# Designs tried in a protein design run: designed miniproteins, single chains, continued (2). Part 101

Each design is a single chain, and the fold is of that chain. pLDDT is the mean over its residues in the fold that is shown.

## One batch from the design tools (miniprotein)

Design m7733
Fold by ESMFold2-Fast:
Structure m7733 (fold): chain A 61 residues (1-61)
Amino acid sequence: SVEDVRARTQAQIQQIKDLADKAIAGETDPKEKAQIKEDQDRAIAFLRTQEAREIAALRAA
């Protein structure tokens, strides 16, 4: 369902944020911290795009 897609996407985004926060907290190199943040932002954007496409497909069915 649309609800299930949203719940799954939110859980995946939260997991990405939690892992990135832990990685940043353990990192001392500012370039590596910036890379972790960039990778997090790209991963979240990708998941939001997939969420929108899945919801559109479910609504079209």
Scores: mean pLDDT 86

Design m7734
Fold by ESMFold2-Fast:
Structure m7734 (fold): chain A 56 residues (1-56)
Amino acid sequence: MDTFMRGLALRTAEGLLLGGYSEEEVVDFLVRNFGLSREEAREIVELARRRLEQRR
């Protein structure tokens, strides 16, 4: 995956999770809008979730 696209997808996932969307909704969004596989999208959502936990 391109580093720029991965960074953008990660920031998007963080924003959606903060907005109250579920992890599965964010995965579906990343698959549809970034062309990621479900596995890649889940990896990004997991990383975004861990980053948000570190800030709490």
Scores: mean pLDDT 80

Design m7735
Fold by ESMFold2-Fast:
Structure m7735 (fold): chain A 62 residues (1-62)
Amino acid sequence: MKLISKAVGLIILAIGHELEGKYEEAVEALEEALRLLKESEEPDEELIERVEKRLEELKKKA
């Protein structure tokens, strides 16, 4: 599904931002990825949970 592919791209982008110390930009990218995953016709609940957990950890660093 196109939404899942786009969400995966945003997750990769967020990891790149985190490695550069850009935590606020990484949080923004993960929030967009999470939104797309939840809007998918067949939401991957395990991936959603992993993204939510990573988002929470990133927000503590931002």
Scores: mean pLDDT 78

Design m7736
Fold by ESMFold2-Fast:
Structure m7736 (fold): chain A 65 residues (1-65)
Amino acid sequence: MEFARQLAEKAAQVKEQGHELPKKPFELSDDPESARAAERIREALEVLKANGLEEMAEKALEEKK
């Protein structure tokens, strides 16, 4: 389960990097949405890791673009 959290943190870092570079265009209304999206991603990655679908989790991170 620790692996799932580590993967989720990595996903958050990648997302954070993308958001930092372009600046937050929807900072006014995106704050609650971005937090909710991060939770959704974390849950999905935990499920994928628990099922041994590490490759799927990595693919999902790429697809998020």
Scores: mean pLDDT 57

Design m7738
Fold by ESMFold2-Fast:
Structure m7738 (fold): chain A 56 residues (1-56)
Amino acid sequence: SKLEELVEKINELYEAGKYLEIAKLSGLDLKDEEKAKEVAERLIEGLESLGFEVKT
C-alpha cells in the first residue's frame, strides 16, 4: 500500500511538472530542473519495470 501511494504521488508530481519534488522524494536535493526531470523519468521507468502502472 505504501509503495502504491508513492507511485500515485510521483504520477501527480510528474503531471504537474514538479521534477525537483520527485527528485527530493528519492533523496536528491537537485537545483537543475532538467537533471531532476531525467531522475524522475528514470524513476518512472524503474517503477514500470517492476510492474507498476504510471500515468503519462
Scores: mean pLDDT 77

Design m7739
Fold by ESMFold2-Fast:
Structure m7739 (fold): chain A 96 residues (1-96)
Amino acid sequence: MRLEDEVEAVHPRTGEKVKWTVSVYPADIYYDPEKNELVEEPSLLVVVSYWITRDGKKLLAIAFFFALEKDGEIVLVPPSGVPAVDEKARELARKA
């Protein structure tokens, strides 16, 4: 089952309140930013999306990152930089 929820948080660069959609999917690979490589092992793909308006056009912004379980803790790879989005991603990952 697809796990999805929304969270409203301030965008760190603009200061505007944005409604973020966070979705979690099973994955067989993740990107390790410390090693700058793809690792083939079970993980969760986190998809974060929000709507922005630029030059009078409505655009969908999408970001991807991974969640993996280490020593019973959910680790985000990399973190989104938005604490409320990161906490929602961890919440959904624990239910996956």
Scores: mean pLDDT 73

Design m7740
Fold by ESMFold2-Fast:
Structure m7740 (fold): chain A 59 residues (1-59)
Amino acid sequence: SHMEKAAQVMIELAKKFLEKEDYEKAIAYARGALTLDPSNEEARKLLEEAEKKIEQKKA
């Protein structure tokens, strides 16, 4: 489906921004993927990882 393909593109972008240590963009794309596919475990794990990295920066 179009939504499933769009979610996959957002997941790939979230991974790319995690590698660049741009955690705010990684969160934005992971949340976008979850909006399109709420059951997507990969997107959920990417969101959790990026949020954890931002919390480590605050500490």
Scores: mean pLDDT 83

Design m7741
Fold by ESMFold2-Fast:
Structure m7741 (fold): chain A 55 residues (1-55)
Amino acid sequence: SMEEAKELGEEGKALLEKGVPREEVEEKLQKKVSKFKSLTDEEKAIIMQAMNEVG
């Protein structure tokens, strides 16, 4: 769960660094998050923080 959240965050960060639009990245990650029904608020924060660090 926390490792999966970190992997999703790094995937989102990598896509943003490659120039994929933030809205498209958020859509892709949102679809993946829906598969993790037990994802905690802390795990969601990890994903969002990783994406925000790209700018």
Scores: mean pLDDT 71

Design m7742
Fold by ESMFold2-Fast:
Structure m7742 (fold): chain A 91 residues (1-91)
Amino acid sequence: AEFEAATKETEEAALEAARGALKAPDVRKGIAAALTAIGAALTAKFTGDGEEAAKAAEGALETAAASGSPEAVAGARKVVEAAKKVAEAQA
């Protein structure tokens, strides 16, 4: 039950990161961050590997910070937190 909730949180956070990317001063880096965050959410959902998903999400957070969008950073940070919950639910 907690695993399903954590994967849903990861998906929602990835969508939030994508919305933030569209408002980024560097839209190209914002889009790259959103795609990486979506990839992290898909990793959590289809492989169940929350630790691998969390590592991918941390990469998205760094790219989001470089984009200059606080909204993209906030979304990517939520993906990292949700992916860590997926890892904890599997432990």
Scores: mean pLDDT 74

Design m7743
Fold by ESMFold2-Fast:
Structure m7743 (fold): chain A 82 residues (1-82)
Amino acid sequence: EKKEALLKAIGHIIKAIGDLFLAELALKKGKAEEAIKAAKEAIKAAEEAKKLAEKAGDKELVKVAEKIIKEAEELLKKAEAL
């Protein structure tokens, strides 16, 4: 159970990181709608990763997920300001 939660958490973190890069790329190209969508998907994936990491007892992974959430929220605010 906890081992499966850890693997799923890692998968969600990988997705969140990918969505963050897509959001940053879209923002740099002035594509507000694409940046907003990617940032929201990154937040969702990172929040899911945080929940799974907490269930797995992996404090380091929880911190990684929290950092991704904060960065995605900042990108979302910048995209919404476009």
Scores: mean pLDDT 86

Design m7745
Fold by ESMFold2-Fast:
Structure m7745 (fold): chain A 81 residues (1-81)
Amino acid sequence: MSWEKEEKARKELEEKGIDVDAVRQRALDFAGPTARLLAEAIEAKRKGDEEKYQEIVDKLSKETGLPKEDIEAAIDLILER
């Protein structure tokens, strides 16, 4: 399980001023539902399902209290964008 790739992505996000640890920590605080939503958002983005992606990002923003733009930026960087 790509710990080396995740650690590298985290450093790149931190360098760009995006706090991936804050996003990850909030996901852990809300356990399985939030982690599942994050995984579904990544998959929807990869499939080009924009409607589902936006729905899940809105849910993540409401559940974590993080800005929608920060969540989108973190997902884009996880997808190497």
Scores: mean pLDDT 67

Design m7746
Fold by ESMFold2-Fast:
Structure m7746 (fold): chain A 93 residues (1-93)
Amino acid sequence: DVLTPGEDVDLSELDEAGRAALEKLVEMARQGVRTPELWKLVATVAKGARAKAENPQIYANAYDFYTKLYKEKISPDELDEKAEEERKRREEE
């Protein structure tokens, strides 16, 4: 049930990778993460991220990106700069 957001989030924007990432985010929310905040974040990212190349990468790693965004309140832009995809091990852990 929580796997599918009640808000009209277009799955076509997320691809299969995004769908899998969304499921992981929802699973995390089920474990105690604030669901309404998660929903707003996912909806905003999905709607704002209409770029084609990098966005699927973010969705595939949404679980990790979301965790850092929520804790440190950093934008996916900033996180992407620090991570440089595989460079996350430097300071992102």
Scores: mean pLDDT 45

Design m7747
Fold by ESMFold2-Fast:
Structure m7747 (fold): chain A 65 residues (1-65)
Amino acid sequence: MEEVRLEIPVDASPETLEAIAAALGRVPGVLLAAADPEARTVLVVTPAEAADAIRAAAEALVAAA
């Protein structure tokens, strides 16, 4: 199965980044979610066929945070 790496920019504290990464890790189809406080991003790895749906879910979670 092909995997896609998504980098979602988040202007938030390290604690909020970790919370967002944890929430994204629970989304169906997400293989890995990790906060990068230095880059102010959350890394999400997902199957290629689910990438668009997972990206939309990630953007919604970031907007809600």
Scores: mean pLDDT 76

Design m7748
Fold by ESMFold2-Fast:
Structure m7748 (fold): chain A 70 residues (1-70)
Amino acid sequence: AAAVAEAVRQKALELGASPETADAMHRLVEAVLAGDREAMIAAGERLQKLVDEHPEDAPKVTEAVEAVLP
């Protein structure tokens, strides 16, 4: 299951997202795949805050998710 989360993280880094944004995406995808609602909320809030602080990462987040997730 970790393979999909890692693929999203790697794609985000390839697109030039910050390591913090890529790590937050990894945690969010891992939480979603595990069905861990508490982790999903925490990871989602962190990712949203990072994107709000660095809006240039927003399209990179979307593209990484769409490229990896079915």
Scores: mean pLDDT 80

Design m7749
Fold by ESMFold2-Fast:
Structure m7749 (fold): chain A 93 residues (1-93)
Amino acid sequence: MVEELAKKAKELAEKALEEKDEEKALKLAEEAARLVKKALELSEELSPELREAADATARALLHLIRTSKDPEIRERAERLLRELERAVKRAEA
């Protein structure tokens, strides 16, 4: 279950990086972040696959923050990134 969530999150994050429509890219990255957070809650340890999925999701969100000219998209991506980073730090503790 956790490995399946991590794999799907990584696939969604990679699709978000390739997506030219910023709203669609944000939706894909948001779903990836949701799956990573769920996997972190279900996992007792941060696996390499889950770390890789979290890193891919963070890269997709950072790309939106850097490239988007839409303040709403940037703000939503920044919020998702902060939540993701907090969840990862909690899992590493």
Scores: mean pLDDT 85

Design m7750
Fold by ESMFold2-Fast:
Structure m7750 (fold): chain A 94 residues (1-94)
Amino acid sequence: SAKELMERANELYDQGKYDEAIELFEKALEEYKRTYGEDSEEVIKALINLAIVYQKRGDFEKAKEYLEKALELARKNGNDFLVEQIERLLESLK
């Protein structure tokens, strides 16, 4: 399940296995898109997790792309909490 992929990806991230974590987060993202729709909160959270892992890898361009996509979706959904969290993460990349 996408939830199990997210949990395993977080474990890999905690171990510093960023490339393996990215692969599982990407699989979870695609499963969440199919199950809950492309604009879902689950998709937004998966995009945020991908951005965090890319930032830890030093891939700030990819991190920014994922956060900007997450921000677009969070604004569309009216999720003010996620908007604020994503804006703070984007500011950390300056």
Scores: mean pLDDT 88

Design m7751
Fold by ESMFold2-Fast:
Structure m7751 (fold): chain A 61 residues (1-61)
Amino acid sequence: MANPVEVRLVARDDAARTVTLEITNNGSETVTLTIAGDHLAAPVTVTVPAGGTATATLPLA
C-alpha cells in the first residue's frame, strides 16, 4: 500500500541546527508521527489532521 503521508523539506537553518519539514496527510484519519534518528538531538512528535498539513521543526545533533 502507498503511504498516505508525504514529507517535504521546506527549510534548513544550519546556524540554529534545525530543519523544518512539511507533512501532508492524504488519509481520512488524523495521524500522530514521532520523528527520530541518530542525526536528531531529540525525537519530535507531530499530529497531522486528516486531509491536512503540519510543520515540524527538528533539532539536529
Scores: mean pLDDT 78

Design m7753
Fold by ESMFold2-Fast:
Structure m7753 (fold): chain A 60 residues (1-60)
Amino acid sequence: MVTFRIRVDDVTRLIGLALRLIGDLPEAEVEVRGNEIIVTVPEDPEAIAYLRELQAEVEA
């Protein structure tokens, strides 16, 4: 299992992103804690690549 923490300062964007992750990654565990989304996924290279790209875009 691989865990990503994505920080999102806007609550509306945070909610939208959490819903998107639940839809796009059906095997992922998605948790919202404050202004962070915590996503845990299997050792799937495609899911890991997707989350790395998403984190980079959101945190830019």
Scores: mean pLDDT 78

Design m7754
Fold by ESMFold2-Fast:
Structure m7754 (fold): chain A 56 residues (1-56)
Amino acid sequence: MLDREAAAKVLAEVFGVSVETARRILEDPEALIKAIRSLTPEQREKLVEGLKAAEL
């Protein structure tokens, strides 16, 4: 469950939303896919960096 909380925090920072909102996006596959598709190349890079850090 720790990885989900770390991922939610990374998504919150990348999207500029609350951790609560990011957690809800992670629980909804359609919302997650839509959110990822709406990312700019810069936001996508930040997401990759954040997830790599959270994987440690």
Scores: mean pLDDT 73

Design m7755
Fold by ESMFold2-Fast:
Structure m7755 (fold): chain A 100 residues (1-100)
Amino acid sequence: MEEIIKEIKELVDEFTRKLVEAARAGDWEAMDRIVDEFVKKLKELLSKATSQEEIDEIRKIVTEGLGKAFAEVPDEYRDRLARAAQRLADEINKLIEEKK
């Protein structure tokens, strides 16, 4: 499903940009909201994935996007990004187990 992968890439790129801007502004409420919206949208898109290959590619794209965000934000914001990364990893792993 090329469309799902494209939507995921666009979603991750938008998420990374918004999160970095909010972090630089010190807008913690916006950061939490951006993370929650991203997790919700990612979960919906992951539910449409029909193959292990698609899930693995989505995981890779999300990991790369989070890596960029961690590089761009101050160390003091990394704990919040780490919590978001853990939530995403848990949701992806649950979906993988459910599709086996």
Scores: mean pLDDT 72

Design m7756
Fold by ESMFold2-Fast:
Structure m7756 (fold): chain A 55 residues (1-55)
Amino acid sequence: ATVTGLDDENIEVESKEPIEVNGKTLEGKSVIPLEWAPELKKELEKKGIEIETVS
C-alpha cells in the first residue's frame, strides 16, 4: 500500500488489495481520517503489506 497524500486531517492511500479499517473497505485510492492511521497500520501488518510513502 502507498500513501499518496497526507495533510493535517486526512491520509490518501492506494492499495491493490482490499483492506478493512474501522468498518470501511479501502480498495484502490481511498481517503481516510488521519486519526485512522494506527488502525490502517495494524491491518496492513496483519496482511503482511508494507507501507510506502511518495516523497
Scores: mean pLDDT 75

Design m7757
Fold by ESMFold2-Fast:
Structure m7757 (fold): chain A 99 residues (1-99)
Amino acid sequence: SMMEEEENKRRAEEGVERLTREKEAAVAAAQQHGPDDAKQLEEAGDRAIEYVRKGFLDPKNQLSYFTQAMKILLDLGKAGSPTVAEAAKRMMETIAELL
């Protein structure tokens, strides 16, 4: 229905916006501790957000795309500082809420 399409579009836009804000806040926090952490958060965060966006555009493959986003963030959290790990965890929790 038109309402269901608008609701799905709204959830997609709100989810991507929330992830973008979480990434931007994490990058700003990481920048205070070093440029490498900030760059890793920006690059990995952007790739994860791109997969989430693809998942909303292709609902049949949404779980696969969201799984790829989760893997990117999990790997980022394992390799990164405590600040990076906490940011990755928050973004993963946001993606889980979008399922």
Scores: mean pLDDT 83

Design m7758
Fold by ESMFold2-Fast:
Structure m7758 (fold): chain A 63 residues (1-63)
Amino acid sequence: SPLAEFEALLARLREAVARRAPEAELQALVEAAHRTLARLPAEDREPAARRLMALLEEAAAAL
């Protein structure tokens, strides 16, 4: 499901941020997560977007 795909991408993004992965890898994961957001049901999209934004803030602080 798109939600399961999004959750997997968030987990990969969290791991990548924690190990200070290269910017290109972080960007690719963010782009993939953003694309899966567009495929989520409306009811799941806003909470998912907020979670992605929180991780992006964390990634920005780590870089």
Scores: mean pLDDT 81

Design m7759
Fold by ESMFold2-Fast:
Structure m7759 (fold): chain A 98 residues (1-98)
Amino acid sequence: MTTVRITITFTTPEAAAGPQVIRVGASLVTEDGTIYTALAAPITVNAVGKKATVKATVEIKLPREDAEKISHVAGGASSVTSGEGFMGKTELEILPEE
């Protein structure tokens, strides 16, 4: 087993009426079509009336052979408060095997 760390960077809307509770998730797809998903703990963003750039990290444990065959990575965020979804920029890092 290995750990893949996915860092998702996203921006909240400028028109936020109050603190936002954001759920962040990531998915990766291997070359054979296997899908792995994980969710981060909810994040509270106090960006009232302002855009905020947020980074969240999600870790997925998978077989090393699957980590070497990653074809696609996607990360996203959604506000529990407003129901809005946000696409994030994703960065992938394969961590050393424990």
Scores: mean pLDDT 74

Design m7760
Fold by ESMFold2-Fast:
Structure m7760 (fold): chain A 54 residues (1-54)
Amino acid sequence: ERRLRIARAALLLQGTDLSVEEIAKEVGYDNVEEFERDLQAELGVTAEELRASR
């Protein structure tokens, strides 16, 4: 489930202008810091790096 949440978040980061905070909430994270840690653990990049790649 974590991988699915992170995969959806990656698509939202690259495909939308939603804030990192809104994306974290949308995919079920209560805390942006936990979200960013899990994103980096799964994909090896930060939310900022993913957004820059769009």
Scores: mean pLDDT 79

Design m7761
Fold by ESMFold2-Fast:
Structure m7761 (fold): chain A 81 residues (1-81)
Amino acid sequence: MEEARKLLEEAREKLEKAEELIKEGRYEEAIELAEEALRLALEAMKVAEEKGDKKSLLEAIGLALRAIGLIFEAELKKKKE
Protein backbone atom coordinates (compact mmCIF):
# COMPACT_ATOMS: atom_id res chain seq x y z
CA MET A 1 0.00 0.00 0.00
CA GLU A 2 2.69 2.54 1.03
CA GLU A 3 4.88 1.69 -1.99
CA ALA A 4 1.94 2.03 -4.42
CA ARG A 5 1.01 5.37 -2.81
CA LYS A 6 4.51 6.78 -3.43
CA LEU A 7 4.35 5.75 -7.11
CA LEU A 8 0.87 7.31 -7.43
CA GLU A 9 2.08 10.59 -5.89
CA GLU A 10 5.08 10.74 -8.26
CA ALA A 11 2.82 10.01 -11.25
CA ARG A 12 0.37 12.78 -10.24
CA GLU A 13 3.19 15.33 -9.90
CA LYS A 14 4.55 14.45 -13.35
CA LEU A 15 1.06 14.68 -14.91
CA GLU A 16 0.50 18.13 -13.37
CA LYS A 17 3.83 19.30 -14.83
CA ALA A 18 2.99 17.74 -18.21
CA GLU A 19 -0.36 19.62 -18.29
CA GLU A 20 1.49 22.89 -17.58
CA LEU A 21 4.02 22.18 -20.36
CA ILE A 22 1.14 21.60 -22.81
CA LYS A 23 -0.25 25.04 -21.87
CA GLU A 24 3.20 26.51 -22.59
CA GLY A 25 3.41 24.80 -26.02
CA ARG A 26 6.28 22.56 -24.86
CA TYR A 27 4.73 19.40 -26.30
CA GLU A 28 7.85 17.21 -26.57
CA GLU A 29 8.73 17.75 -22.89
CA ALA A 30 5.08 17.19 -21.92
CA ILE A 31 5.07 13.85 -23.79
CA GLU A 32 8.27 12.76 -21.99
CA LEU A 33 6.80 13.56 -18.54
CA ALA A 34 3.45 11.94 -19.38
CA GLU A 35 5.28 8.79 -20.56
CA GLU A 36 7.21 8.72 -17.25
CA ALA A 37 3.91 9.14 -15.36
CA LEU A 38 2.40 6.27 -17.37
CA ARG A 39 5.33 4.01 -16.41
CA LEU A 40 4.91 4.93 -12.72
CA ALA A 41 1.14 4.32 -12.89
CA LEU A 42 1.67 0.89 -14.49
CA GLU A 43 4.18 -0.01 -11.75
CA ALA A 44 1.67 1.17 -9.11
CA MET A 45 -1.01 -1.03 -10.74
CA LYS A 46 1.29 -4.07 -10.44
CA VAL A 47 2.14 -3.34 -6.78
CA ALA A 48 -1.51 -2.67 -5.88
CA GLU A 49 -2.70 -5.86 -7.63
CA GLU A 50 -0.06 -7.99 -5.84
CA LYS A 51 -1.18 -6.56 -2.46
CA GLY A 52 -4.93 -6.67 -3.20
CA ASP A 53 -5.20 -2.87 -2.78
CA LYS A 54 -8.29 -2.19 -4.92
CA LYS A 55 -8.36 1.55 -4.15
CA SER A 56 -4.74 2.11 -5.28
CA LEU A 57 -5.35 -0.12 -8.31
CA LEU A 58 -8.30 2.03 -9.45
CA GLU A 59 -6.34 5.25 -8.80
CA ALA A 60 -3.41 3.86 -10.83
CA ILE A 61 -5.74 2.94 -13.73
CA GLY A 62 -7.13 6.50 -13.66
CA LEU A 63 -3.65 8.04 -13.74
CA ALA A 64 -2.56 5.73 -16.59
CA LEU A 65 -5.61 6.77 -18.67
CA ARG A 66 -4.93 10.44 -17.90
CA ALA A 67 -1.29 10.03 -19.00
CA ILE A 68 -2.38 8.38 -22.28
CA GLY A 69 -4.84 11.26 -22.85
CA LEU A 70 -2.13 13.89 -22.32
CA ILE A 71 0.29 12.09 -24.67
CA PHE A 72 -2.44 11.95 -27.34
CA GLU A 73 -3.34 15.65 -26.85
CA ALA A 74 0.31 16.80 -27.03
CA GLU A 75 1.01 14.65 -30.14
CA LEU A 76 -2.06 16.06 -31.93
CA LYS A 77 -1.12 19.66 -31.06
CA LYS A 78 2.49 19.04 -32.14
CA LYS A 79 1.32 17.61 -35.51
CA LYS A 80 -0.93 20.64 -36.23
CA GLU A 81 1.94 23.09 -35.64
Scores: mean pLDDT 84

Design m7762
Fold by ESMFold2-Fast:
Structure m7762 (fold): chain A 50 residues (1-50)
Amino acid sequence: MPPGQPPGRLPSDEELEELRKQGLTTPEDVARLFRDWYPDARGLAVKRLF
């Protein structure tokens, strides 16, 4: 993991919209891209995409 740029923030609404346009609608797909985010953040991203 590169130092100085830690991931783990909650996704923004604009980022979630972009992911939806890419066809990411399953919890597994979201978790795969956001595995470095908080586990609960991945669940929230899925709920906003649906």
Scores: mean pLDDT 57

Design m7763
Fold by ESMFold2-Fast:
Order: C-alpha cells, then sequence, then structure tokens
Structure m7763 (fold): chain A 65 residues (1-65)
C-alpha cells in the first residue's frame, strides 16, 4: 500500500537518527506523491532541520519540477 508506505516514511522524517531521516527523505522523493512532496517541502523550508535532511528533501523535490 503506497499510502501506508508514505505515512511510515513521513514518520521517519522525525526519527532521532539523522541517517534514517535522510533515507526517508530520499525515498519520499522517489515516490513523489502529493503527500510525499508536501512533507519534503515542509522539511526543506525548516531551518531547524539538519542540513543533510534539508538537502535530501530539496533533491527529492527537484526530481518532480
Amino acid sequence: DRAAEVAALIAQLSDPDVAVQVAAARRLGEIGTSEALRALAAVANDPSAPPEVRAAAREGLGKWG
């Protein structure tokens, strides 16, 4: 179920492990549903998010124009 996968990945954007957050952001970028892209946009525009997570979110958004 793609919706369940997206929901789980969005939850992982708040994981205490930054590597897990980066992996989730990359996977959401590959999936590219409206829900996934909204979550990535929120992270990309959050100055409090780790720089590597924000970079992964911007890269994912860039795939979809």
Scores: mean pLDDT 84

Design m7764
Fold by ESMFold2-Fast:
Structure m7764 (fold): chain A 66 residues (1-66)
Amino acid sequence: MKYNKEAIELEIEASLLYMEASIYRLMAEKARAAGDLEKAAELEAKAEELEKKADELLAKAKEIAA
């Protein structure tokens, strides 16, 4: 296994973004349950963008670690 500092930092950043995305999805669920569909859609869009950013960082970490 290779654990250079740069790869580890990117993996940590990706993990934090995935966690943040999960929070936004949970908030979207609450908004939907409250009948605020517009707010729910906005929060879901934010979660999706965070997940994409996390995926990019994770891919970069794997490239650096290889």
Scores: mean pLDDT 83

Design m7765
Fold by ESMFold2-Fast:
Structure m7765 (fold): chain A 100 residues (1-100)
Amino acid sequence: MEEEIVELALRLLRTAFEAADKVAEKDPEKAKEILTKAIAIALLAAGAVADPSEAEELAEQIRELAEEIAKIAEELGDEEGAERIRELAEELAEKLRELA
């Protein structure tokens, strides 16, 4: 369970970094927002693993941050990255809820 959470968080982080790289030349400020939000998601996932009693609240925050990343990616032309980020965030949220 914890291994799957770490793997999902890392996959989400990698997908967000790929999206940021694709949009960086068009809008470097938005690319920076994607990276900042992706790092926050990784830290929230780590926090939920460390304290499962917070997992439901942290899962909600992860979904909100992932949706913000997905909207930025879609606006700048990475619709596939946006969809993948949303899918990974939902899988991560489901796994975190199972820890609670």
Scores: mean pLDDT 83

Design m7766
Fold by ESMFold2-Fast:
Parts: C-alpha cells; structure tokens; sequence
Structure m7766 (fold): chain A 73 residues (1-73)
C-alpha cells in the first residue's frame, strides 16, 4: 500500500539523518582536536583513512591516539 511505502521511506530517511548528524559531530570534534594538537593536513587524512580501514569511528580512533600519546610522554 502507499501508506506502507511512505512509512518505509520515512524510516530510511530518519536513519540517514541520524547517521549524517553523527558523522558531522565526529568530524567537528576530530578536526578541532587535530588543530589543537598541531597535526598537519596529511596527518588528519591519515587518521580518517585509518578509521575507515579499521571500521572505527573517528572518536574511537582519537581516544586511542590520546591514550598512546599519554603513555609515550
């Protein structure tokens, strides 16, 4: 039915919007922290690529980076 088709479409749109909001929030947080740490543009790209390769969120990867950095200091 048309009602069921609309309901399915709305659900998919809501899921998409939620995913986009999450991506924006994580991107903003990561870029802010990267600039504060003095990371180069290439280093930022490397982190993004690593997150995608390991199927990690940028936030998760950044937490790992901070932990490793503190242990090395």
Amino acid sequence: SLEEAMKKYDAEIEDGIAALKRAVDLTVEFNKKAREEGLSKEEVKKFIDEARKNKMTISELWKKYEEERKRLE
Scores: mean pLDDT 69

Design m7767
Fold by ESMFold2-Fast:
Structure m7767 (fold): chain A 82 residues (1-82)
Amino acid sequence: MKEIVDEAVKVALEAAKEASPEAQNRIIGLVLDLIGAYFEDDKEAAIRSLKELVDLIRKEFGKDHPYVQKLEELLKKAEEEA
């Protein structure tokens, strides 16, 4: 889980640099939620935050964007570890 969270945070923050100001603020909020869920050992909350990040970045960049593909892969790994 730590490696998945670390990589998801990295990808999301890179996406935030290229996102609109509104999307950037929402991405940062979801990243903080994901980190918080990880430290609370709340796997279900971590997966929910990661799903919301995937959805937000998909809407911002399009479903075929590399950021979306990487986050979807990380989400699948997180769900398989839960």
Scores: mean pLDDT 82

Design m7768
Fold by ESMFold2-Fast:
Structure m7768 (fold): chain A 78 residues (1-78)
Amino acid sequence: MEERLRELANELAEAAYAGDLEKARELAEEIARLVAEYLREVEGLEPEEAERLGREGAERALEMAKKAAEQGIKLPKM
Protein backbone atom coordinates (compact mmCIF):
# COMPACT_ATOMS: atom_id res chain seq x y z
CA MET A 1 0.00 0.00 0.00
CA GLU A 2 2.50 2.66 1.13
CA GLU A 3 4.91 1.96 -1.76
CA ARG A 4 2.03 2.26 -4.25
CA LEU A 5 0.88 5.53 -2.66
CA ARG A 6 4.45 6.88 -2.76
CA GLU A 7 4.71 5.94 -6.46
CA LEU A 8 1.39 7.64 -7.26
CA ALA A 9 2.32 10.75 -5.25
CA ASN A 10 5.61 11.04 -7.17
CA GLU A 11 3.79 10.65 -10.50
CA LEU A 12 1.24 13.28 -9.41
CA ALA A 13 4.02 15.76 -8.61
CA GLU A 14 5.77 15.08 -11.95
CA ALA A 15 2.52 15.37 -13.94
CA ALA A 16 1.70 18.70 -12.26
CA TYR A 17 5.24 19.99 -12.82
CA ALA A 18 5.00 19.03 -16.51
CA GLY A 19 1.68 20.92 -16.77
CA ASP A 20 -0.34 17.75 -17.36
CA LEU A 21 -3.23 18.66 -15.07
CA GLU A 22 -5.52 15.96 -16.54
CA LYS A 23 -3.04 13.23 -15.59
CA ALA A 24 -2.52 14.87 -12.19
CA ARG A 25 -6.28 14.70 -11.52
CA GLU A 26 -6.43 11.03 -12.57
CA LEU A 27 -3.55 10.23 -10.22
CA ALA A 28 -5.24 12.16 -7.38
CA GLU A 29 -8.42 10.10 -7.92
CA GLU A 30 -6.40 6.86 -7.73
CA ILE A 31 -4.67 8.07 -4.54
CA ALA A 32 -8.07 8.92 -3.01
CA ARG A 33 -9.36 5.42 -3.83
CA LEU A 34 -6.33 3.64 -2.33
CA VAL A 35 -6.29 5.80 0.81
CA ALA A 36 -10.03 5.16 1.32
CA GLU A 37 -9.43 1.40 0.89
CA TYR A 38 -6.60 1.45 3.44
CA LEU A 39 -8.61 3.46 5.99
CA ARG A 40 -11.58 1.12 5.54
CA GLU A 41 -9.69 -2.20 5.62
CA VAL A 42 -6.79 -1.48 7.99
CA GLU A 43 -8.05 1.32 10.26
CA GLY A 44 -11.67 0.10 10.31
CA LEU A 45 -13.24 3.44 9.41
CA GLU A 46 -16.79 3.61 8.09
CA PRO A 47 -16.87 3.57 4.26
CA GLU A 48 -18.28 7.11 3.98
CA GLU A 49 -15.69 8.55 6.38
CA ALA A 50 -12.83 6.68 4.69
CA GLU A 51 -13.89 7.91 1.23
CA ARG A 52 -14.23 11.49 2.48
CA LEU A 53 -10.79 11.50 4.14
CA GLY A 54 -9.16 9.86 1.12
CA ARG A 55 -10.69 12.42 -1.22
CA GLU A 56 -9.71 15.37 1.03
CA GLY A 57 -6.14 14.11 1.28
CA ALA A 58 -5.81 13.62 -2.47
CA GLU A 59 -7.34 17.05 -3.19
CA ARG A 60 -4.83 18.71 -0.83
CA ALA A 61 -1.95 16.84 -2.49
CA LEU A 62 -3.15 17.94 -5.94
CA GLU A 63 -3.52 21.56 -4.78
CA MET A 64 -0.01 21.60 -3.30
CA ALA A 65 1.51 20.01 -6.42
CA LYS A 66 -0.31 22.50 -8.68
CA LYS A 67 0.81 25.51 -6.61
CA ALA A 68 4.41 24.27 -6.52
CA ALA A 69 4.37 23.74 -10.31
CA GLU A 70 2.95 27.25 -10.86
CA GLN A 71 5.92 28.63 -8.88
CA GLY A 72 8.42 26.45 -10.79
CA ILE A 73 9.11 24.31 -7.73
CA LYS A 74 9.53 20.57 -8.24
CA LEU A 75 8.38 18.69 -5.15
CA PRO A 76 10.92 16.14 -3.85
CA LYS A 77 10.25 12.45 -4.36
CA MET A 78 8.93 10.61 -1.36
Scores: mean pLDDT 76

Design m7769
Fold by ESMFold2-Fast:
Structure m7769 (fold): chain A 81 residues (1-81)
Amino acid sequence: SETEKLIKRLEKLVEEAIEEAERLVKEGRYDEAILVLEIAIGLLRIVLGVAKLTGDEELVKAAEELIERLEKKLAEIEAKK
């Protein structure tokens, strides 16, 4: 389905954002790692808004779960700073 393809693209974007943030943390670049995750969360909040407006409940659930994953990673990195 189109929704399933979109969810897979979003999952890949989230994985790439987390990997980049973890790379930046290893380099001591905590503020940049935080910024990467904040940008990704912002993008997903836009996707969530669109999904809610279009009634795509599958995309709403996926976006909410991906936002929670990013917010958890953000909190972990902020705690180490």
Scores: mean pLDDT 89

